Designed miniproteins, single chains. Designs and how they scored, part 99

Each design is a single chain, and the fold is of that chain. pLDDT is the mean over its residues in the fold that is shown.

## One batch from the design tools (miniprotein)

Design m3436
Fold by ESMFold2-Fast:
Structure m3436 (fold): chain A 55 residues (1-55)
Amino acid sequence: MSPSQLSQQGQQYESQGNHQQASDLYRQAADVMRQQGAPQEWVDLTLAEADSLAS
């Protein structure tokens, strides 16, 4: 699954108040971005989003 699809699913769960599943999806998106050689800034932003929801 593409990072964009994972991020979109994360946004859906976030809007539903399911922060745990949203966090998990954002972390998966960051992992895929890292594997594809995406800029570290994008990976860091996605992980920060996941971490903010997991708190």
Scores: mean pLDDT 78

Design m3437
Fold by ESMFold2-Fast:
Formats: C-alpha cells, structure tokens, sequence
Structure m3437 (fold): chain A 81 residues (1-81)
C-alpha cells in the first residue's frame, strides 16, 4: 500500500518532467504487480532519454537496469520502514 503511494508520487513527478502518460501508468499500478510497473516505467523513461539524446541506443539495456534500481531505491526512501 505505502509502496504503491510512493510509486504514484514518482509517476506524477516523472510525468511533469518527461511527459509520460500519468493516467496510463496509474492504471497499470492498479492492475499489475509493483515489479511489473517498475519495469514498464523504466522502459518508458529509457526510451524518452534515448529520444532526447541523453542516452545512446546501444546502452538501452544498461540504462533500463539503472532506472529500475533507482525507482526501487526511491520507493524505499519514500516508504516508512
């Protein structure tokens, strides 16, 4: 529950920064596991970064894993232990 609220906060922040479809992401959060949402969001963020020229296409797999780790760490920081 608290982890899902943390993810909603992250999704809203990313939608404002990267133009990600927040409604689509929030719907996935209700229907899918947290791990599946993290993976899907990391892929979308990576594609946006590649489109904007921030990351090379050859590094796509590496950046996806970095984003997944960062998302999990952000959730843990927002969730009270």
Amino acid sequence: EAEREAMRSIIKSLSETLGIDVDEMLKLLEEKSLDEVIEYLAEKVAEKMIEEGLVKRVDREEIIEIIKLALREAIEELVKS
Scores: mean pLDDT 77

Design m3438
Fold by ESMFold2-Fast:
Structure m3438 (fold): chain A 75 residues (1-75)
Amino acid sequence: DQVRRDRIQVGVRRHRPVVDRVQQQGRDIYRQHQQRIQQGHDPDDVQRQRGRQVRDVFIRHQQQQDDIQRDIDRR
């Protein structure tokens, strides 16, 4: 796993809060997905919406890791 190798190289402790946040956001997205299905929304639309939210979280996670790396590289 490339993401795991990169974390080991740049320091696990600095990236741990970002990983924990992403995991929490994933749980929140799953909860919202379940609630929308219960409300009678189209399961295909809910699945598509969830996919977009998961991608959004992944992109933000990558941006946060890049910001941390830039901060390290400036020092």
Scores: mean pLDDT 64

Design m3439
Fold by ESMFold2-Fast:
Structure m3439 (fold): chain A 81 residues (1-81)
Amino acid sequence: MELSEDERLQLRALAALIRAHRDRASLATFREVMEEQRAALADMPAESRRLLARALLTLADGLKMPDEHRAVLEEVLAELV
């Protein structure tokens, strides 16, 4: 199946969140990883960025991410909207 560049970037962001959670990243490391992903997504269309932000927050909720990490994610993703 052919993935668009936008779909590839979205999958990379989702994978980065899963890996950071799996690896029990510190708050500082988690912020750094998510800020890198935000920067990579800055040139995406606004509608795609909004959908991805929602998907990342939904995934974080599904993973039962700690409240402190969830708050960092919300803060970083606010810059995408």
Scores: mean pLDDT 79

Design m3440
Fold by ESMFold2-Fast:
Structure m3440 (fold): chain A 61 residues (1-61)
Amino acid sequence: MSLEEYKEKIREIAETESEEKAEKLIVRLLIDMANEGYSDEDILELAKFAKEEIEKAIKKK
């Protein structure tokens, strides 16, 4: 999966799932990225992106 595909999947999860479930699914995705050989920098970028997307979704509800 590409970095952009991970970002889209994170956005979808944050918008469609509950906060608790979204956090669990996103942590799973970050682990999958590490196992695929993505750099710590890329993983940190997606973790920050995920935090922002979850915060946006919570504020809308």
Scores: mean pLDDT 78

Design m3441
Fold by ESMFold2-Fast:
Structure m3441 (fold): chain A 82 residues (1-82)
Amino acid sequence: MAKVRIEAEFSGSKESAEAMGDGLKESIEELGGTAEVEVEGGRVTVVGEFEDEEKAKQFAEVAELSLSDAPGVSSAKAEVEA
């Protein structure tokens, strides 16, 4: 099993950060993974777990790209933890 840690910093509202976290969790769960979301102010941290390391890597790459291009996101990173 592989874990993906996604962190995003929002310059906007806490509600926008919470909505993004919930969306990421739903996407991970739709791919057969599990996820936990933490929101503190404008920072969203999502930790997802996948059975397949390749799925984890692909999701991390897509999530980082999508978040980096999202309005109101000042920074975004996604990392696969072995």
Scores: mean pLDDT 79

Design m3442
Fold by ESMFold2-Fast:
Structure m3442 (fold): chain A 80 residues (1-80)
Amino acid sequence: RPLSPEELAAARVLLRAYLVYQLTGNKDEALSVAKRELEKHLPEVAERVIEVMEKNKDKSPLELIQALAEVLREELERRR
């Protein structure tokens, strides 16, 4: 399966959100940044991904990243 621009955008969103959390220690700040990046690069899936992020914000950063990667893969596959 070829790599898509959307898959690359998803990777960038995940990295940015994780780094914001690591730098600030603030999950809400990380969620805010992820929301903006999703709206810019993946507007079609932004709301769904943000929902999953909010549902999983009490988990560890690694678990949260896993949940985000999973929902991003699912949404991008649906639109294919």
Scores: mean pLDDT 76

Design m3443
Fold by ESMFold2-Fast:
Structure m3443 (fold): chain A 62 residues (1-62)
Amino acid sequence: SAALLLRVARRELSELVEEALREGRLDEAKQQIARAMESLRAAGVSDADAEALRRELLARLE
């Protein structure tokens, strides 16, 4: 369950990051990533897995 949630979130948030880079909506993307990480943790994803995904996504917004 948690592994599936992480896989789905990685796909959806990666697409969000790609769109944000094309449109210059970097701050909006960062806020959406933060909210998504909170939701994943509330749904039972480990803090370590959520933090690893957060770092991966934020690195793409550089």
Scores: mean pLDDT 85

Design m3444
Fold by ESMFold2-Fast:
Structure m3444 (fold): chain A 60 residues (1-60)
Amino acid sequence: ADQLKQQILDTAKKLADAGDNQGAIDVATDSAQAAVQQGKLSQQQGQQVIDEAKQIVKKA
C-alpha cells in the first residue's frame, strides 16, 4: 500500500502548482525522511518520493 507515498507527492504537487517549488521539495524531503525514520517507508522508497517530487517541480 503506497498510500503514504502518494499523499506526500499530492502535497508536493499542490505546492508546485501554487508556485512554491522549493516548498514542494522541502515537504517531500522532510515527510519522506520522517516516514523512513518511523519505519513506514524503506530508505529506497523515501528516495523515490524525493526524486518524484523533483520531477514534479521540473514539469510545473
Scores: mean pLDDT 80

Design m3445
Fold by ESMFold2-Fast:
Structure m3445 (fold): chain A 58 residues (1-58)
Amino acid sequence: MALTPEQQAIIDQFLAGAPASTSQEFLDTAREVGERRPVRSVAELASLTTAEELLRAS
């Protein structure tokens, strides 16, 4: 499904707020997670991205 402007804003806010030391891989995972499932906040996206990154590392 196409992203809503609200979902895109959450992804953009998360990426813009990430520390400069954050890996590109983590940022790419955040974008993928935000695009494939509805998220309601930057905090929810951060939590889901961390869980997904751990699964990918396993």
Scores: mean pLDDT 75

Design m3446
Fold by ESMFold2-Fast:
Structure m3446 (fold): chain A 97 residues (1-97)
Amino acid sequence: MATEKAREGAKAAEEAAKKGSVSPEEALEAGNKAALGATLAGGDGGPPQEGYEYGRRAGLALQEAAKKAKGRENQIWAGTAAGIAYIGAGVAKANGG
């Protein structure tokens, strides 16, 4: 369950980055899903390493989406979502070390 959520979040973030455009809602949904999935994988939801990898992938993809996003609001929220995904990845890594 948790690893699946992290994977879905990473894929959503990667698709947003490919489009070169992302809404605040789309970015936050992808980032929050990846962060929650990564954090849960760090506990009882699956291997912490997988949670870390998917959370990191989501963060990188959302960071790229932020660079490509049109308008300041979309850039800010995509960047915020990237930060959320990286925090989840960090939690998973801490639990996997």
Scores: mean pLDDT 77

Design m3447
Fold by ESMFold2-Fast:
Structure m3447 (fold): chain A 92 residues (1-92)
Amino acid sequence: MELTEEEVEEIIKELREYLTKQGLEELAEIITELLREYQKKKDDEGIIYLMYALAQAVREGTLAELTREGLLERSEEAREKIEKLKEEYEKE
């Protein structure tokens, strides 16, 4: 399913509310900026990889330590992992 501008803004709203309640206002701004940038580029996969990287940071308890650079690095790792899974699925 393609993510609409309205769906991306709803994701931003929910994430901002969650992160600000945790005292992570700077991370909320970083995520807002990245999600809007990906939406402007119509990069739905970029949004998915970013969300995966964020979920992994929540799971690891590293959310408070997460920087813009760290988010981008984790998003690239998520892309590589998903691409490998696609390759394995197409191979048989």
Scores: mean pLDDT 75

Design m3448
Fold by ESMFold2-Fast:
Structure m3448 (fold): chain A 71 residues (1-71)
Amino acid sequence: DIGNKELADQALEDALRTAEEAYEKNGDTSLIVAAYLLLVAAQVLGADPQKVAETLERIRKIAKEADEKAK
């Protein structure tokens, strides 16, 4: 259980970092998809629902801003 929580927290951190990299790289779609997949992995591993929701909102905001700028 403790091991799963460590992996879940790591996945949340990786998801956010990947989304931030996607934004810096002009909204790379592959990186945004990877960020969402890492978020799903964190949720499956039993990450805190509040942390998952917060990370999801940050990723969604980054993705929206990247898409808006790509017009």
Scores: mean pLDDT 77

Design m3449
Fold by ESMFold2-Fast:
Structure m3449 (fold): chain A 82 residues (1-82)
Amino acid sequence: MLEEKVAKAAREAYEELKKLPKSTSLDERYKKAEEILLKQGLSPLIAATAAAIVASGVASGLSEEEIVKEVKKAVRQLLKSE
């Protein structure tokens, strides 16, 4: 299921971003997250959307579970919005 695949990819991006130095810019965090999400087979639009949430969430100190929840919500809204 796409939602589970997105959640797994977001968790991998979160773990990798947590390893980056605190001096890492938001742009660098976003690019790293997008790279990981694309490697997991997500489309460019979904990868970009999820990468923005993961990068911002890590920067603001959100937990992995909160970030994954927000990513799932945003991706669902993106795909099913009328």
Scores: mean pLDDT 80

Design m3450
Fold by ESMFold2-Fast:
Structure m3450 (fold): chain A 75 residues (1-75)
Amino acid sequence: REEEIKELLEKLEKALTLPTDAVIEFKGRKLSKGGLILEAIKFIFELSEEEAEELFFQLRVEKSDEEILEILKSK
């Protein structure tokens, strides 16, 4: 689990350096940067899809994608 979290966070950090419209391939799925952040929130906080979407929406109001990544790294 810790290794999976680390891999996901490293993937996110790299994805944030890509253009805004970049499509990232993760575990056979094509995701946007936001989609990858949502998957990280779901996995790290053990939330449902709906709970993760609500949390991500709230975080996006006050935080950049980079700041959200730092919050995820702190867990």
Scores: mean pLDDT 73

Design m3451
Fold by ESMFold2-Fast:
Structure m3451 (fold): chain A 79 residues (1-79)
Amino acid sequence: IEAGKEAFEKGNYVAAIQALAKDIARLKEEIAKDPNNAETWAKLSEAYQFLSEVAESIGATEAADVYRAKAAEAAAKAA
């Protein structure tokens, strides 16, 4: 997430998306191994929320809506 935030702050949206995609892929692998790990679900929610903000900033509104929904689902599983 940190690398994705730095890229976004510099206006490098492609690098931000790539960094977030790698974080999301890793978190999904961790969830597949331990689906009851609330901390991993919370991190996945944060990654999707930030990805939705990046998508919104470049005008990808439909993608942003999808990522917000995924963030909400992950947050619910973290509770």
Scores: mean pLDDT 79

Design m3452
Fold by ESMFold2-Fast:
Structure m3452 (fold): chain A 63 residues (1-63)
Amino acid sequence: MLEELGKEYKVPQAKIDEISKLNVSEGVMRGLLLMTRDLPLEEVKDIVENIKNNKQVHFEPAL
């Protein structure tokens, strides 16, 4: 996990900045980075926006 701090290799700072806009714990943030590290920045931005909107508009119906 701490090795991901060296995002110079795979996870650019831009992705972390987008995810950090969400009010989430460090553990959740790292989980999101692991899930989205294969995705382009555009998809990460879309996921972040959807999470924010879902939190405000509706509670996640699927568990």
Scores: mean pLDDT 61

Design m3453
Fold by ESMFold2-Fast:
Structure m3453 (fold): chain A 64 residues (1-64)
Amino acid sequence: SLSDIRRRTAEEAKTLSPDLQARVDRVTDFLVKLHREDPRLTLRQVEAAMRDTLAYARQLEAER
């Protein structure tokens, strides 16, 4: 499940510039770390946060 979220996020981020891909990867790593440190942050919340991160990254890409 967590690996599936990471893989899907990475695949969707491939349409972004390399610098935005790197930023999305860093946010993904941070959220994964938070989930491991505090499991009250659920996989559903991690997935939602990654979805929001991708949406914002796409907005930043479009504004270039």
Scores: mean pLDDT 81

Design m3454
Fold by ESMFold2-Fast:
Structure m3454 (fold): chain A 68 residues (1-68)
Amino acid sequence: MGLVFDTSKALSDFIQAYKKSKEEGEKEREKLREKTRLLLGGASPEDREAGTEKLVETATEQAELVAK
């Protein structure tokens, strides 16, 4: 359960940081990426990387929309 909570918090922190500046968003993006890899640790390396990139891409698009 901690991994799901940590990933959810990292996602929220990433969006908040991205609203403040792209540079702060980039730092939080790397944290989100690492937390997502841990959450998907039971998947194959290829599926884990693809899922991590898909989530980070979706989160970035959402953050850009919220930032105007």
Scores: mean pLDDT 76

Design m3455
Fold by ESMFold2-Fast:
Structure m3455 (fold): chain A 64 residues (1-64)
Amino acid sequence: TLLARAEAARAEGERAAAEGRYEEAGDHYQTAVILLLHLPPSPEVEARVAELTARGRELRARLE
């Protein structure tokens, strides 16, 4: 399912971030967001998109 694929992408992003691979983590978070945006709108989906977007932005700051 799209949700399962989005969660898998998020998990890979968290793994990459834990290993200091911030650019790779950002790519995984972006993939998760794109997949979530293909789901029907819901408060839970919107909250997850906002959280992942904020995390991706935070990791981008570490690449500077």
Scores: mean pLDDT 80

Design m3456
Fold by ESMFold2-Fast:
Structure m3456 (fold): chain A 63 residues (1-63)
Amino acid sequence: MKPLAGTNDRAEVDEILADIEEAKKLPDPKLREQRIVSLYIAGALLTSDPELRRELFARVEAL
């Protein structure tokens, strides 16, 4: 993990988005929603892009 503001966070966000797609396959709807929400929040906290953060939070609200 590189905690530098100038580092490209896209690859790390892409990993979180892939984890969200895997979480959508969970059979328990409560665990699925909780896992997806946690991953969107993690992505929003990881990114320095305010537009991407806003989109990730909006997707949590839409669940």
Scores: mean pLDDT 71

Design m3457
Fold by ESMFold2-Fast:
Structure m3457 (fold): chain A 76 residues (1-76)
Amino acid sequence: SEAELRAAAERAIEYAKKLAELKADPNADPAKLAAAAIATIGALYTARLLAERLGRVTPALREAEALAESVGIRVP
């Protein structure tokens, strides 16, 4: 379960980094931008739900939330 939380948080970090790269590119494909945003939101919410159930927050989740917020995604 803690491994699932870490995996979800790490996925959220990777998606958020991709979203940041796409947002920095004015010629980015809108479909790719939307897909990256949706993936980031999904992974972040999954990680947050797991963290709440476990009563724990990993450094990876905190990094994911900070990075997502930096690209305009509201953290839950």
Scores: mean pLDDT 77

Design m3458
Fold by ESMFold2-Fast:
Structure m3458 (fold): chain A 68 residues (1-68)
Amino acid sequence: SMDEKIKKEIEEIKKKIKEAIENGEDPYRVLHLSIEKLEKEGYSAEEIQEIAKEVTKFLEELLKEKKE
């Protein structure tokens, strides 16, 4: 189950993804770099999997209405 720290990381990454799309930047690059940062910060593989699942779902939903 997700705790408050994991939820906060998810929210921050979602915000960065949204900002990347608004600025014409690659949101997949932002997602990739965010996951790398979590690995470097010592998050477990299980925690990273939970974060990645939620932010990928968010990105997919945003891109359904966007044209690249």
Scores: mean pLDDT 80

Design m3459
Fold by ESMFold2-Fast:
Structure m3459 (fold): chain A 87 residues (1-87)
Amino acid sequence: RPEELLKEADRLEKLGQIPLANYLRKQAADIYLDENPELKKKADEEFEKRKPQVEADANARGLTPEQKANLLKFERDRIRLEIALEG
């Protein structure tokens, strides 16, 4: 079932529906991580380790506060999916 969410996300990304694709990827990651609380903790710790670098990149690119918040949300969701698929 999470694999089908990832396939649909890839299809939506090809159609330019990036926010909806990211939403489906987040749903897939949430399903995997809810089944393994240790991976959820690892994902949270990994995001905190990478957060300063993401913020530095956003500041270097001159992003607005809203764009920076969106970038942080995107990176958190990406890290959560990455860690979930490693379990």
Scores: mean pLDDT 81

Design m3460
Fold by ESMFold2-Fast:
Structure m3460 (fold): chain A 94 residues (1-94)
Amino acid sequence: SEADEFLAEVRARAAALVAGRASAAEVQTFLDEVVKRLEELYRAGKATEEDIDEVELIALGLLLALQRQGQVSEAERRALAAHFGARMREVLAK
């Protein structure tokens, strides 16, 4: 499905960002692109709340991995997580 293809792409891109030692700016751009596409799929009825939960887990794993590698500080991780969480809440209209 389009959701399965999207989730596979998100996982692959997240893994590449970890391997490539991505900057906080690159991670923010990635998360913004992911939220935009997820909103599109969700509103079209092509993604479920379970798919949204999976994206949230992938994003959290990415941020923790980059912090562990020293590519982002704890403060940068918290800021990125807060930004992502705010964007996701807008998608879900909660």
Scores: mean pLDDT 86

Design m3461
Fold by ESMFold2-Fast:
Structure m3461 (fold): chain A 84 residues (1-84)
Amino acid sequence: SLVEEARERGLEAVEPLEEALKDPDEEVRLAAVEALAEILLYSKDEEARERAEEALREALKDPSPRVRLEAGIALGLADIQRYL
């Protein structure tokens, strides 16, 4: 899947996903949040994870409540994983 490919590519996937967060289509921005969440939670690349976290924090300012909620869930899951 595109989400699994984003996880595997790590840092190389982050820049296109940061651009996708600026897309006028809410569904595109939601897909970008989901892919960034996969990188944040599962990528072995520390730089990719840090950039994904920053991008998700910016998504908390999105005009769509759905996009903001999904970004918040992703950041919350990442915080829980840090305590495991």
Scores: mean pLDDT 81

Design m3462
Fold by ESMFold2-Fast:
Structure m3462 (fold): chain A 73 residues (1-73)
Amino acid sequence: MAELDEKLREAVAEGEYLLANAEEVAEELGISVEELKRGLAESLEAAARWGEENGASPEAVEALREVARRARE
């Protein structure tokens, strides 16, 4: 469980970094900010579902879903 929660926390940190730097990251990748945010939201939602199914803590799962929700806004 600790290993799984650690990986989900890393995904949360990466997602927050990408959201905070979305415009710069999107320009570097040659995509739109909207495309970056959509892809990020979908990836984090998939990670949250996988974590929930595999016994991750509710806190780690909820943190991923919150970043995904913010990415959609």
Scores: mean pLDDT 82

Design m3463
Fold by ESMFold2-Fast:
Structure m3463 (fold): chain A 82 residues (1-82)
Amino acid sequence: MREEIDAVVDAMNAVAKGDPEKVKEAEQRYPGLVRATAAYLSPERVKKVVPALSKETLESILNLAKRMGREDVAKILEEALK
């Protein structure tokens, strides 16, 4: 689990360098961990990973962010789901 979360974080860092393929790979292999990790990211980092994620994953992250009371993150995800 820890190693899998680390791999997801590394993939999200790769998006900042312009490599969305690593984020897509992490989503495919570890959808639950991608969902959980993204819900805990800062709003700035969420905006960077949103374009690389599927609509289904974005909706799951939105649901989790709302349950956690992270309204700033939830707003970003709602805009992405339009």
Scores: mean pLDDT 70

Design m3464
Fold by ESMFold2-Fast:
Structure m3464 (fold): chain A 80 residues (1-80)
Amino acid sequence: MEEEIEKLKKKYDEEAQRKISEVRTEANRKGDELAAQAPDEGTAESARGLVQAEADRKISEIREEADKKYQKGVEELLKK
């Protein structure tokens, strides 16, 4: 049982890490796109900052969902 619980934790942690990597890659791409369209350097820097802040929020959500999935998985294992 404990081995299965640890396996679930690793599974969801790995899924979260992959999604986090994707979010960061997308944020960098969006930041570059917005910077290219910005009328000035100040606007470009502000846009990149906002994109990274939004990415941080998404990463927090990904971590929360991974934790919820882990908790639900543990609950299902304990019912058996």
Scores: mean pLDDT 81

Design m3465
Fold by ESMFold2-Fast:
Structure m3465 (fold): chain A 60 residues (1-60)
Amino acid sequence: NALEEAKRLLAPQTDPETGEVPPAVLRYAGLLAQIEAGFVKDDEATRKELEELRAQIEKA
């Protein structure tokens, strides 16, 4: 599910010394949470945004 995937992404990206989380990870988690809450539809545009954010997270 969307929320569990977001939590998984946040954990490894959080710096234990600074506590900083990359903006792409925060945006991805937020978008997944909005989809789960029903505020955003799981449509083509939303899926494309999630794919782009995943690519940014992997490259960061």
Scores: mean pLDDT 68

Design m3466
Fold by ESMFold2-Fast:
Structure m3466 (fold): chain A 122 residues (1-122)
Amino acid sequence: DLESRIETLEKLLEEAEKKGDKLEQARYLVQLGVLYDEAGELEKAAEYYERAIRLLEEVLGEDDLAVITALILLGEVYEKLGKLEKALEAYERALRGARARGDERTVRSLEEKIEELRKKLE
């Protein structure tokens, strides 16, 4: 179930932290973010994604696919929270990475989302 999956991932995260494995930590942090989003604990989901993004950027760099993906997930959670300016910031960061990678599909999707959010903030 959802609760036992969260408990298992929290234990795995603790073990990864003890080993100093930043990529493994980031992987479990993203998975915890997804599960907390599924549980409707949106503030916790955002905190887990922000922690994961920090580690992923440190190890892989800002243009890595894992960073772009986590930023999109963070943006989606901020939209659900009604924090549209924070959602916009996350999507704009993801767009910069997607452009650097030449990922035309992700660029197009993010440009449409950013335009939609900017209209809501007017």
Scores: mean pLDDT 91

Design m3467
Fold by ESMFold2-Fast:
Structure m3467 (fold): chain A 82 residues (1-82)
Amino acid sequence: SMETLEAYMDRMLEVVGELLGLSPAELEELRSLSPEELGERLGELLAKAKLSREELEKALAEVRALAEEMVAEVGEEAVLAY
């Protein structure tokens, strides 16, 4: 369902927000962006954050696991249509 897709997207944004030390206001701003704008903004934030390799790998693993769960729950076709 679309509601399930939105829940997974919100959880992935929480993981990234925690990794980057974002405030609740900054995280809400990210939620208001289009998928393209969100990707671009996250890329900028990640580049500026100077994260350790270990921190980045942990966050990427969690996001990947959530993305795989999302595809399993709603199907690949529904994810591509989102």
Scores: mean pLDDT 73

Design m3468
Fold by ESMFold2-Fast:
Structure m3468 (fold): chain A 83 residues (1-83)
Amino acid sequence: GPLAREAARLAIQGKLDEALKLLEEYVKTGDISPEAREAIEKAIEALKNGDVETARKYAQEARKHGDVDGANALEEAAEALTR
């Protein structure tokens, strides 16, 4: 959805705090499966803790449950942490 795509754009620009804020809004308001929602919440927590490996794991889990936009945003946020 639009929030997840904007979060990806902000993450690409290195605006990680803004990207995470939009991802938190997306997980609360987005029309996503419970399984994808749980994966995104766990990935956001990992990103806040600087845990890139765990964040990427849960981004892949969100993708498996059909949330491509959320998974892309999480992967861009994880990449931003490695810069």
Scores: mean pLDDT 86

Design m3469
Fold by ESMFold2-Fast:
Structure m3469 (fold): chain A 110 residues (1-110)
Amino acid sequence: KEKVEELAKKGIEAFRNKDYETLAKYLLEAVKIILEENLPLSYIDRFVLYLMFAAHLGEITEEELLKILDAVEKYAKEHNIPQEALDIVKDILYSIAVIIGAKKVIERIK
């Protein structure tokens, strides 16, 4: 739990700094640990809610979300991230895309 909470905090910091590659890394690694340790997905709720609120407040553009999606797919491929972890992260990004009306992201994840 403490390791997931640390990754979530670092992920939020990366997002605030517009470091989408680092955000993608911490989000995927947090989900991977949750799956490996059989923890509830609610352990990343703070991270997910932060991103959802940022989306609702207009702090995430479609261009930025596309960069996040590209970073997520690249990191997952390069670091042999389990498909289940990638699918969960893509579901989170899909929800954000729906909030901001990012049709290009929605079409890529569908």
Scores: mean pLDDT 82

Design m3470
Fold by ESMFold2-Fast:
Structure m3470 (fold): chain A 87 residues (1-87)
Amino acid sequence: MKEAIELGKKALEKLGIDPSYFSDEDLAELGKVYPELEKNKDYRKLASLITALILRVIGDELQALLDAMRAAGLSSAERQQALVSLG
């Protein structure tokens, strides 16, 4: 686990991405495949995997934000307006 997390951080740093945006679980999953991708110099495949992780994190954060807004009594229209203001 610890080694896989460290390898996942190195994979993100290779592409100039801050690893603090990702969970230890996501970093460990990336770290498991990173040694093979680095050995083969397959940085395009590495970039594709990291992009998939970024899209997942964004999706999870958007869902959490929508749930928090719903709990605060915001309407669907108000939630959409807030999301547009962030992008």
Scores: mean pLDDT 70

Design m3471
Fold by ESMFold2-Fast:
Structure m3471 (fold): chain A 94 residues (1-94)
Amino acid sequence: SLPEFTVRLTQREVAPDGTVLLSYAIYDAKTGEKVGGALILIDPAARRALIRVTTTSGEVRNAELPVPEGASLEEVEAQGVARAIELLQEALEA
């Protein structure tokens, strides 16, 4: 069965240029053990979000999401977290 994860925001920074950096810790929902983390860099001017996931074993996965015109930060954050979970799942299944 696929593991279910708990995601916790550990850092939120907004840069002067409007770039948002989000850092997350990711845990196995059943055991409570940390399995990895995610960094999400939202660049509204470039209309993209960059996602990097790192497992506790040191595997790294990267992805890019388009930011639709008029999308809220909440929508982009939610999509970024969903994509980070997918990337972490892929890394753990490798």
Scores: mean pLDDT 85

